# Designed miniproteins, single chains: the designs that were tried, part 35

Each design is a single chain, and the fold is of that chain. pLDDT is the mean over its residues in the fold that is shown.

## One batch from the design tools (miniprotein)

Design m1199
Fold by ESMFold2-Fast:
Structure m1199 (fold): chain A 87 residues (1-87)
Amino acid sequence: SEVDKLLEEIIELLEEAAKLSNPSNKEFLEGLIEGLRKLRSASDEEKKEALERMIETLEAALPSFPEKVKPLIERIIELLREAVKLL
């Protein structure tokens, strides 16, 4: 589905951001990746709620990322919003 394609793209960008991050931010981003992978078997309603929560979490965490990583996090937030629109 279009949602599944967006979730896979989001995971790839999260993996890229994690590679550029310090250990604390890497652990945080890896936790989000695990969460997204677990959503594969969830209902559309459960996916929507989880993705909306993830958007809020990433927006709150955005200031803590280095300037070089912020554009990747902003892109991830945009794709999460697009995924929510499709659910």
Scores: mean pLDDT 87

Design m1200
Fold by ESMFold2-Fast:
Structure m1200 (fold): chain A 82 residues (1-82)
Amino acid sequence: AERTLRTAEAALEGARKLGDEELKKVAERALEMAREASNPEASATRVTAGAISAIGAATGVIIKARQLGKTELAEEVAREGG
């Protein structure tokens, strides 16, 4: 759960650094889902959905960063995502 939250936070920070509003919205949604997944009462389905959303958002940021030649940013987001 904490790792999922960190992945979503890294994706949001990466999207902010890219200035990509669509990736930022995706990452904000992933962060909300990661927070729900971090609730002690969260179902297995919510935990899984949060993890998938966080990974998806981070992956989108990594791909965009690499396309723009921002290799260091891509590596930073990948490191936080594990």
Scores: mean pLDDT 80

Design m1201
Fold by ESMFold2-Fast:
Structure m1201 (fold): chain A 68 residues (1-68)
Amino acid sequence: SSSELALAARLLSEIREALERRDYAGILKLVQEARARLSPELYEALEAAVLEMLSKEDPAAAQRLRAA
């Protein structure tokens, strides 16, 4: 739905801001919120975008997210 797409965009933006602050606990919390609130298909798309972002900025954080 359009509201779910808006939620995914908001969460991705907040994750980017948390990454800029190196707030990895915040990133994990936002990813957990996305997993709970988004459809599986939309969550998979968001997780892929987050992993790409983390892999460029902080590969260790990307590994931690994959393990979660």
Scores: mean pLDDT 82

Design m1202
Fold by ESMFold2-Fast:
Structure m1202 (fold): chain A 70 residues (1-70)
Amino acid sequence: SQSNLDESIKTGQDLLDTVRNAERLGRERDRLGAEVARNPGDEALRREYERTRALYDELRERADRVRAMA
């Protein structure tokens, strides 16, 4: 039915958004990691890197779980 198709499309979009967010955060993590390496005394950069890494790990785990269910 149309409703079942609409639900499937929404689920697919949610999965795609999760995967895209994980990929974007992965790139941001790598960028911040490089900045921390260049500025090892910058505590604010280090904290931002740690937050981004933690969020990336969480979203990556969620993305992997959703991919496994697809």
Scores: mean pLDDT 77

Design m1203
Fold by ESMFold2-Fast:
Structure m1203 (fold): chain A 75 residues (1-75)
Amino acid sequence: SAAEEAAFEAAFGAPLRTFVGLLEKEFEDAQKEKDEEVKKKSLENIVRLLEAALRVAPSNARLRALLDRAKQALE
């Protein structure tokens, strides 16, 4: 319902946006990593955290876009 969506956004919107921003920075740092093994482990960790976050917020476009990019970087 609209009331449930508004309550979720009020409680979790700002913390979730902060968390997404931190993962976006971690992804940028992982992309700059020159050690391929370290880069792969960092990207795998980012994918794991994004998949966990998407279970809580499955419609979050930023999380979904970042997950798609991280998975492509692992291909």
Scores: mean pLDDT 81

Design m1204
Fold by ESMFold2-Fast:
Structure m1204 (fold): chain A 82 residues (1-82)
Amino acid sequence: MEEANRYTAAVGEALQLRAQGVADADILARLTARYGPAIAERALATVRAFEKELAAADPRQQATLESARAIFVAAADFIRSL
């Protein structure tokens, strides 16, 4: 896969693991094993930045961000199926 596709897949997987309550250290370890440390670190940082933005958002913005998260996860699942 191209780097952009691997990054998208890693972010989607990190979002799914966070939703399951997996700790950051375990997410980083799993993503590093699958995508390498550089992509794993960037993916986890992206998820953390998204969570911070979501926590600060008003209810209308939260709905929009949750929709964006669902679309991103679906796109990552599609890329991983290729």
Scores: mean pLDDT 78

Design m1205
Fold by ESMFold2-Fast:
Structure m1205 (fold): chain A 109 residues (1-109)
Amino acid sequence: MEKLKEALEKRDKSAVDEFIAALEHPDPEVQVIAARGLAKLPEDTRALPALVKALTHPNPEVQVYAAEALAKRHDIPELKPALEKALTHPNPLVQNYASAALARLERLE
């Protein structure tokens, strides 16, 4: 856990695989640290499948950080189907991030 907190502070790109694995950790605090770490590395394409999966994670904080990270990726049109699905998500914060990201993607035509 301390190693993940240090990677979060340093925005360590080498820790992306560790953050992805930590999303499935039994400790909710570790899951949230993992989601926050991935949200600070929005340009890392290795994280994209894990962030899309995290939108349906049972922890609401993980869902919100995943949506925030995906919303920063306005240059990836392949995310459009996942973002459109997130518009119907029960969490209003997830809906808001999805709406903002879709508006940016529409500029790409």
Scores: mean pLDDT 71

Design m1206
Fold by ESMFold2-Fast:
Structure m1206 (fold): chain A 90 residues (1-90)
Amino acid sequence: SMLREEREELREKLLTSNPSEEERRRIISKMVMLEIIENYDKLLEELKDDPVLKKLIEEIIEAYKNGDLEKAIELAGEYLEYRAEQARKS
């Protein structure tokens, strides 16, 4: 899929370009956004018991559909931070 190809290109950039911490965070958030877009139906079923994650996924999808890529990337970063926090508490 085109989304998978774009994600692989971002991964290669992350590994080879030695980006700054700011740029690295942005690349990772964009990769997470693309993964959510590709798998959103499965993710919504898997995360249906977490209303915060469900809302974040739905908002990411809506921002992406509206062409607001910067908002979708920002929300994907929030999704990643929230999941990391939940993993620390588990």
Scores: mean pLDDT 81

Design m1207
Fold by ESMFold2-Fast:
Structure m1207 (fold): chain A 84 residues (1-84)
Amino acid sequence: MKVTEEVLKELEKSLPKETYEKIKEALENEDWETLKKLLAEEAKKSGLSDESAEVLAEAAVLALKGRVEEAEELLRKAIEERAA
């Protein structure tokens, strides 16, 4: 089972249909730049800073590529660096 399929199911439940469709199209086209921008915009709409939104979007893209460990490391490092 691919991590990407699990993440897509969670996104379908959590996001508006229009936003989910755009994310799915970007993922099917392997357009990681568009996918990152869409995820960052949704994070900003939820009240996150531009910097935090970009980090979350980058981590989400890594997870969708199956690089879950790299995504977790990126998030942990960003939290620790900003908490210090």
Scores: mean pLDDT 72

Design m1208
Fold by ESMFold2-Fast:
Structure m1208 (fold): chain A 78 residues (1-78)
Amino acid sequence: MVEERREAMLEALRTAAEMVREGSKLSPELLGYASNLAKTAYGRLLDASRQSPEKALEVAREELERLREGLRRVREAG
């Protein structure tokens, strides 16, 4: 549980950082989109981590899926 949660959270954060980096190379609009999505994910991860380890893992997996979709959208727009 603790290891799975940590890995899921780190993967979500890495994916968010990559999405923002990719967006910054393409356009100000894509950077704005990527930054907003990353900010939302970070807030949700922080809130979930304050509730329980189970909730933190659940939200980390959900946000990782959203961030992977966002990264794909940013890459497709380039």
Scores: mean pLDDT 81

Design m1209
Fold by ESMFold2-Fast:
Structure m1209 (fold): chain A 85 residues (1-85)
Amino acid sequence: MMEKVIELMEEALKAAEQGNLDEALRLLEEALKLAKEAGDSTSVLLTETAIEVVRRAMKGEISQEEAVKQLKAVVEALKARKKAQ
């Protein structure tokens, strides 16, 4: 489950880097569903944070560059957790 969540988050980051915020949001919603099914509260919180970042970029509240920067930090946090376990 954690590996699939990370894969979806990395795909969402790639979509956001390409300006495809709608696709990024779709991938993050799928990652959130899997994180909730796995019962991993930290992955749920990190994924919800990523969704909020993308939604803020879609509303024009933050730049695409800032959204990508924040998404990258979330992906790296998830990958660090997997490597520590």
Scores: mean pLDDT 82

Design m1210
Fold by ESMFold2-Fast:
Structure m1210 (fold): chain A 68 residues (1-68)
Amino acid sequence: MAEVDEEETTKQATEALIERGVPREKAESVARTLVRLGKSMGATAEQIIAAAKKDGVGTAETLEKVAA
């Protein structure tokens, strides 16, 4: 449960990544991947956004490796 608003969560994660210096195009791609992975793992919107804020660089690298 907890209706994860995918659009809103993606937007907030994208903003967090942009604040860390990630370009908008890449931030959107990474944020979308984070939202999808988080939802499949049962993560809340807050947890997904926190992951983007906590380790934007390491998270982005890991997701690029997983997403190919």
Scores: mean pLDDT 69

Design m1211
Fold by ESMFold2-Fast:
Structure m1211 (fold): chain A 96 residues (1-96)
Amino acid sequence: MEAEKARREGGEAGQRAAEAGEKGDVEEAKEGAEEAARAAKKGVEAAKKSKTSKEASLGTAGALSGIGGALSAAINMKRHGEEEGEKAGYEAAEEG
């Protein structure tokens, strides 16, 4: 129930965040990453409340799907931010 919902939501949000990150859409990637992270948190909480290994596994799978998507989006956003920062730094340092 909660674990299955977290797995589905985490997977969808994670995929959307990763696709936005690949496009270089920082705002869309950030929003998708936040949704994926929220779904991952719900998956972890569902796993913690589980009294069986099977239920815990479902919650963990949801958390991993969400975290994977959020991490991919964050890495892509950081890489774009670093490239923009380096370019801006070079332009600001035009002293000759």
Scores: mean pLDDT 63

Design m1212
Fold by ESMFold2-Fast:
Structure m1212 (fold): chain A 92 residues (1-92)
Amino acid sequence: MELVYEATLTVPAGSSASVEFELEAGKYKIVATNLGDGTVRVKVEKDGKLIGEVTVPARTSATLEFELEAGKYKITVTALSGDSTVRIRVYK
């Protein structure tokens, strides 16, 4: 399994930050690691359509597994409580 994309998002309390990236078709794991003491919501979208969503508690990680079509993907992190820093890693 190979790391194909990595980003770190710092999100003020009550705000959202997004990152966009391109993938080829295949099976992927998206790991969201919450490095902060608040809770965050992580959304994965393709062409404005929600394909996955997870809530990540303080100091934990969540993994989403997908079989994806080729194209552009958007990940949005929303800080539900407190300022948050979230590391997103995409593996193939």
Scores: mean pLDDT 86

Design m1213
Fold by ESMFold2-Fast:
Structure m1213 (fold): chain A 93 residues (1-93)
Amino acid sequence: GKVIITTPIYLEKPGQKLIVPKDLIAEKPIYLKEGSTIITEDLEKAMLFHKGLKGVTVKVKTLDKAEKEEKTPFIYLAPTARILKGDIIVIPK
C-alpha cells in the first residue's frame, strides 16, 4: 500500500536518515538542516536537486554505500521515488 507522511519530518542531527521508497507520498515538508546530504543512484534526479536546492550536498551512490559511509543527516531517494525538490525545505544555520 502507499505510505503517506502526514506530519513534518526533520533531519537535523548526524546519524539521522530517511530512506524514501517508490510509494512514499509526503503531504507535509521534509526539513533538512544546512549541511545535510541528498543521495540517489539516478544522476538526472541528482542534477535536478543540485540545481533546485541550496545548502545541501547531493551525492550519487547506492543505498548500501550511503548507509555505511554517510555521516551527515541524509535522505536516500530510490530511483523511482516520488519526492520532488519542492517537498524538501532546507533549514539554514
Scores: mean pLDDT 78

Design m1214
Fold by ESMFold2-Fast:
Structure m1214 (fold): chain A 103 residues (1-103)
Amino acid sequence: SMNEKLLQAIKASYEKLLAELRKLVDDDTLKRLEEIIKKNLEEIEKAIKDGASEGKINLLIANGQLALLNEVQKLAPDVTQQVQEILAAINREYLAQVGQIRK
């Protein structure tokens, strides 16, 4: 279904994000960032299953990325700009995938 494809695209984007974060931060910081990502994915998956609008799903993604970036700024400020650049790249790829799913 379209919802299953959307959820798979979101999960793939977060797996790429985690792989990049593993290169930039220590294990203690990574564990805290993984907890934020896991909670955000659980909220997104529930929203998709509950029939949430595209706008609500996009808001949950945006809120999760903001929470992640705030934690990076607190724990690993030296890599904050690199994480912002990674998020921008992942978001561009995600939007392209979403366009294909809706086609």
Scores: mean pLDDT 86

Design m1215
Fold by ESMFold2-Fast:
Structure m1215 (fold): chain A 65 residues (1-65)
Amino acid sequence: VSEEEALEAFDSLGKDELDFEEFLEVLRRLGLDISEEEAKEAWLKLGKKKLNREEFLEVVKRLGL
């Protein structure tokens, strides 16, 4: 997934920040076959309650393409 594709998927939700459920929805829209467990581990490592656009892009890159 390119940075442009990831950010377009984020922007498609019309939100300034994503909660965990919205984060999983964006991953699904990107066609990423990431388990909920793997996504949750990446989320918990950030220590964040919500992800903004920049933080979302960082998590997607860390999960791999």
Scores: mean pLDDT 75

Design m1216
Fold by ESMFold2-Fast:
Structure m1216 (fold): chain A 109 residues (1-109)
Amino acid sequence: GPPAPRTLSEAELQAKLAELEALREALVEMIRGARQAVEAGLVSREEAEEGLRRSAEDLARAFLELAERYANEELREAIRELFREVAKAAREAGFEEAAEVFERAAEEI
């Protein structure tokens, strides 16, 4: 079965929240970069969409596992907010499949 949830200290929680904020910013910039690469003809939209969808599936799985590992409501809310903001960025960039992966992950958390 899954391991028992770990208790986060206040300092550990603050560190993880800061890491999530930095990652949210990095993911939004990655999505923007992917759109710019498609618009510049450096990569096909289909190739960019597939790559982002796969990355979204891997990231969603990792964060859902993180939320389960630490039974902390503030951390879960921060992860949910990250998923929603990144999904919005992906949808605005026209990466619908990647957006749908993050939207589903936000509902599961």
Scores: mean pLDDT 86

Design m1217
Fold by ESMFold2-Fast:
Structure m1217 (fold): chain A 107 residues (1-107)
Amino acid sequence: METEKKVKELRELADRAIELAKSGAVDPKTLAEQLLPVFLEALKSKDPEVQREAARSIGRFAEALGDEVKELIEKKLKPALQYILENSDSPEVKEAAREALERLEKV
């Protein structure tokens, strides 16, 4: 299914981005600016499984980048996740958004 492919691609993208951030090979702000649009677009998907993976990936990625992206987290990530938490019809998507928001609180 198209869903499984997109979920895998988002997970792999997040994993690689976290590795790059931890290694210092790429500036955290540059990684955030390039990759957040991909995750934010996935969060708008009509597919609940894609939305769940996008929320999880956003939480993991933001936590890994930390202080360097705090302003981006506050202005773009938290509002997007809050919107999903309040407006999604899927309990599973709401749970993923809530967990992602909890991870962002640690940054």
Scores: mean pLDDT 79

Design m1218
Fold by ESMFold2-Fast:
Structure m1218 (fold): chain A 92 residues (1-92)
Amino acid sequence: SLRERALELAREAAEAALAGDLERAAALEEEVLEALRKLREEGREEEALAVYAEAARLLAPAAVKLTGLPEAEVQAAVDARVAAAEAARAAL
């Protein structure tokens, strides 16, 4: 499913970043965003929001490696995205 594909791509992106392959990590993160766009285009908005929140958590290590930002700053950004996605889902 698109949901399972997006989460698998997010895991692969995190693994690539942790292995030092930042170019591959960035490409896989772009594929995650494409899968999320497709879920929204199919009218699966509740699923897209749930996947967005879960992918943000899985991608946190990749974001640290790609940006060089402190883990605390990346975690704050992830927490904000998760909260926004959960609020939007609750409003559905």
Scores: mean pLDDT 81

Design m1219
Fold by ESMFold2-Fast:
Structure m1219 (fold): chain A 84 residues (1-84)
Amino acid sequence: SKLAEEIVEKIMSDDKEKRMEGLELLANASEETALEALELLKEKGEEGKKALLEALKEASIELRDKVLTRSDEVYEKLKELLEE
């Protein structure tokens, strides 16, 4: 979806504020859209992985927790992306 693509563009931005907006969208979008965005980040390989890691590292505890505890499926997808 366009929203999943926007989430990826924001997370991969060189602007910290846009990266935080991307994570907030990821946390609040439908599970389907969140999983689509994570799959798109995975397809970008090392660049997508690094962008997501940096965004999560920069996030507040509250925002990071929202993303990580959103659903079991999102957590497993996140784990796959970040461990590979």
Scores: mean pLDDT 84

Design m1220
Fold by ESMFold2-Fast:
Structure m1220 (fold): chain A 73 residues (1-73)
Amino acid sequence: MKEEEIEKKAEEIVKSLTAAEFTAMALRLIGEDINTEEERIEFIKEWLREKYPEASDEVVEKAAEMILEEMLK
């Protein structure tokens, strides 16, 4: 898959998330003993795989990075 297609699909996933879903995910990350960016990415990736099982690993990874970036703002 082209990088642009991965990014577009990842953006569509991020845009489909509600404010409540973002808040729930952020609260779980705060409540967990998770201190590294890598552990946070893995947590978000697992959550995305559960909700979007049809998404490719590349799309899930890109979406997780975008979600973490949004949470850090």
Scores: mean pLDDT 75

Design m1221
Fold by ESMFold2-Fast:
Structure m1221 (fold): chain A 90 residues (1-90)
Amino acid sequence: DIEEEVKKIRLELYKKGFSPEAITGVILKLAVEKYKEPSEVKEKWKKHAEQLLEGREEEAERLKKWLEENPEKLEILVNYEIKEMKEVES
């Protein structure tokens, strides 16, 4: 169950001291960067990520580095967000 796996990874990040805003913002930002199709949904996600990460730039960079060191978890989180974005567009 991919949704259960996503919840487990997000909980792990929260337990490591990352804020919910940084976790959601970084994942959305990476999903938007990977999703190449222009859409109103993508622009809304981009704006939401920017709002969540405002004033959290150092925390976001630390989380991004952790995700790059854990590429399997990065792929799970980002691909799940892209799936959600595609479902809204359909």
Scores: mean pLDDT 82

Design m1222
Fold by ESMFold2-Fast:
Structure m1222 (fold): chain A 64 residues (1-64)
Amino acid sequence: SAKEFIIEYLKQKAVQYAKAGDYKGSIDYLTQLYDLTNDPYAEEGKRYAEKGDSKGAIEYAKKA
């Protein structure tokens, strides 16, 4: 579905930006993911990105 495509896209972008150390970009994509899904893993990934924890942000974005 279109929703599934958007979810996968947002997850991939959140991971890419976190890997690059662009925490602002990762937060923006994780926020969009949470707004769409209400998945607590997306919110937790955002919390890790907010504190500059790339490993945590990536792990939770992938679980969302």
Scores: mean pLDDT 87

Design m1223
Fold by ESMFold2-Fast:
Structure m1223 (fold): chain A 100 residues (1-100)
Amino acid sequence: SKVLESFRKLVGLSDEEFEKALKIFNEETKDIPLTDQEKAALIVTLFLLDKGYTGIIPDIEKYINSFGEKKPKIIQALLKVAKELGLTNAVKFFEEMLKK
């Protein structure tokens, strides 16, 4: 969708990197109803965190918390994507978030 393309371009994420992340994320979230916009936003947060944009952490935490009961499964899916793509800073962030 145009929204997915807009989010991808905003963070300078390549089509190949985004599609690889989306494929892994979709495999982990098969049972969770998420919009294309929500999927794009969640994937974008992985790359922003890995680049060290710490100023957005409160907004990311608020956004992830807005998913309520879906939150643990979404964090697990994001961790899987981050580990498979070697996004070390994102892995550390979401592992700490699961401990709380």
Scores: mean pLDDT 79

Design m1224
Fold by ESMFold2-Fast:
Structure m1224 (fold): chain A 83 residues (1-83)
Amino acid sequence: SKLERLTRALGSEDEATRVFAALGLAAEMLTAPVEEVRRALDAAASDPRAHPALAMALRLVLRDPSAPPEVRELAAEYLARLE
């Protein structure tokens, strides 16, 4: 899936790839089914290499005024686990 590819790219050795993946994940979190998002966030959180880019994506969602409350709650929940 698109989410699966994005979460894998969060742990990339290439900084541009990690940034692109963070932006893509933030955008996808606004439109993808909540259960697919939760599964993707669990996978990314399990990889310490992905944590900086994952935190970036979650902060982008929290700053987006169009983000649904359910998505904002997910972003806050997972960001708390990384901090």
Scores: mean pLDDT 85

Design m1225
Fold by ESMFold2-Fast:
Structure m1225 (fold): chain A 77 residues (1-77)
Amino acid sequence: SKKDIDKANELINQAEKALDEGKYKEALILASRGLEYAMNAVKKSTGKDLLTAIGLALRAIGIGIEAARKLGLDEMI
């Protein structure tokens, strides 16, 4: 749904800002929550909205991985 896409976009943008500011734990939490909304959008969307939702999910995963690396969590995950 568009609401899930909008919320995912908001949370993922906040996660990216937190990552840029060195707030790695906050970035990881925000990226994880953004991914949840993006995946809900993937399940409920078709066409262009589905492509947008997939893009948001991949972006959230990327931010989450980078935040986890900065926290030294790669070997624990």
Scores: mean pLDDT 85

Design m1226
Fold by ESMFold2-Fast:
Structure m1226 (fold): chain A 113 residues (1-113)
Amino acid sequence: SMMEKKLKKAMELAKELRELVQEFVNKLEENNIELPLEEAKELQKLLEKVNEASLKLEEEKTEEAFEELREAMLETLDFLIEVAEKLNQKEFAEELRKFKKELEERLEKIKEE
């Protein structure tokens, strides 16, 4: 029951991150900004890592798997912030930094029960 609640909250955060990435890609497309091929490949690789860590957490239900998901999510978010800054999307980079702070706070609450 407690582990199931922690899992649900962690999976909700992973979903929110995936939605935020899609929102970013959509905003770039709407502004006719092309995501460079190398950055697009790295983002895809990071999202695959988040998905893999999410599946591992759902299957194993361990603190170690939770930590892997936490690290994958934060790594993805740090890369997305860097890309947003490089593409001169300053307002979106600030939104991403706020989300990172909220993500870290929510992940800590999940860990503390």
Scores: mean pLDDT 84

Design m1227
Fold by ESMFold2-Fast:
Structure m1227 (fold): chain A 55 residues (1-55)
Amino acid sequence: MNKKEKLAYFLALSGFADEALKLIDENEVSPEVRIAVLSAAGRPKEALELYEKIK
């Protein structure tokens, strides 16, 4: 996991959901990290939909 991916995940866990989502949208992140950040940001349905698309 690169520094930006780790930062986005920590931001989501800390309650900074909008900042975390903006960071993953503005930067190239792996689908697995995007799923994790969406889940941590309180968007589990979006995380599940993305998981199903990449299977």
Scores: mean pLDDT 78

Design m1228
Fold by ESMFold2-Fast:
Structure m1228 (fold): chain A 70 residues (1-70)
Amino acid sequence: SAEERGLELLRRLSDLVGGPTEILTMSRAQARAVIDRMGLSPEEREILYRFLSRFLPPKQQARLRELLLG
């Protein structure tokens, strides 16, 4: 399911950066490099965005959207 895939992708992200939201505390360049290294498809980027954004305030949702879907 999309929920299971979202959780799997969040675990991979968390393992790379040391926490589920640590990517949002990085510089833009470092955050983009992490996302690029994950090698996500466009569908996986959308799944991760939809999964993680539910737990974030609007400002951080907007930043996550830019990183994954921009």
Scores: mean pLDDT 85

Design m1229
Fold by ESMFold2-Fast:
Structure m1229 (fold): chain A 68 residues (1-68)
Amino acid sequence: SDAFFADLAAITRADIARAAADGLLSPAQAAALTKQVADAVANKDIQALIDVDVEIGMRYIEAGVAKL
């Protein structure tokens, strides 16, 4: 449902905010990813939403690897 997609998008937006708070995203990068989420919701593009989640996950992995 559209409501379920909106709930998934809200989780992704929370992850963007967390990544920005953790210093993994600049304000400009956080704004760009937030726009990608809004566009994904408007277009009902689940793959575009997944791509944002993957981008955030990769930034956390890269930050973790940098400590090894």
Scores: mean pLDDT 86

Design m1230
Fold by ESMFold2-Fast:
Structure m1230 (fold): chain A 72 residues (1-72)
Amino acid sequence: SEREELLRKIEEARKQMREGAAPVREALFLESQGGLYIMKGAALSLSDKKKGEEYREKGLRLEAEGEALRAA
């Protein structure tokens, strides 16, 4: 029946979204962590410029890793 065919297509679409969502969620998590490190680096820059720069560099690396995962 048409209803059974539609339900199968919905299930298949949800499966593909779940399978495709894991790398996307990981990428978003890495980008989020990168943003937090950049923010912490900015806050630390007033008291310890070297430590602030290290945090910023780590944040930029994490953002780049996240972008690479999304592009894969």
Scores: mean pLDDT 76

Design m1231
Fold by ESMFold2-Fast:
Structure m1231 (fold): chain A 92 residues (1-92)
Amino acid sequence: MKAEIKIEVKGDTLIVTVSGTKLLTKEDAEELKKKIEEAVEKYKPKKVVINLTEVKEITGEGGKILKELIDKLLEKGIEVEVLANDIKGVVT
């Protein structure tokens, strides 16, 4: 089942919630990256919160894409927080 990605702006913080799936695939991670990059260009946030609390597993390819996204955001001077509960897989 395809991941649902919701984006909310609260002041200078961008909150990104992933729902509708317990497994984050490569395709889900690529869509997440695209939506976050578009929102960062539009809103210019100081902090991005990625809420993965519904995600139980991340594929190796998905984890690699997520790490590359986080590294890119940090290079731009944006703070990144990942919210996760007992995720199985590679996220860093």
Scores: mean pLDDT 80

Design m1232
Fold by ESMFold2-Fast:
Structure m1232 (fold): chain A 69 residues (1-69)
Amino acid sequence: SHMEKLRLAEEGLVLGTIGLQGGDERARARGIEYLQAAGLDRERAEKAVEAAANGDGKAAREYTLEGAA
C-alpha cells in the first residue's frame, strides 16, 4: 500500500541517516534497503540519506516522498 511505502521510506531514512552519521555500515545499508523497498532506486536512496545526514531535511523529504510512489 502507499502508506506502507511511506512508512518504509521514513524508517529507511532514519536508519540510513543514523548509520551514515555513526559510521555503522550495516545500519546504513539496511536503511537504503528500506528506501528501495519503498520505491526509490539506490542512487536516490543514497542521496536522501546524505541530505538528511547533512541536515537538509527539505531535500531529504523531497527525495523520499517523490520517490516513494
Scores: mean pLDDT 81

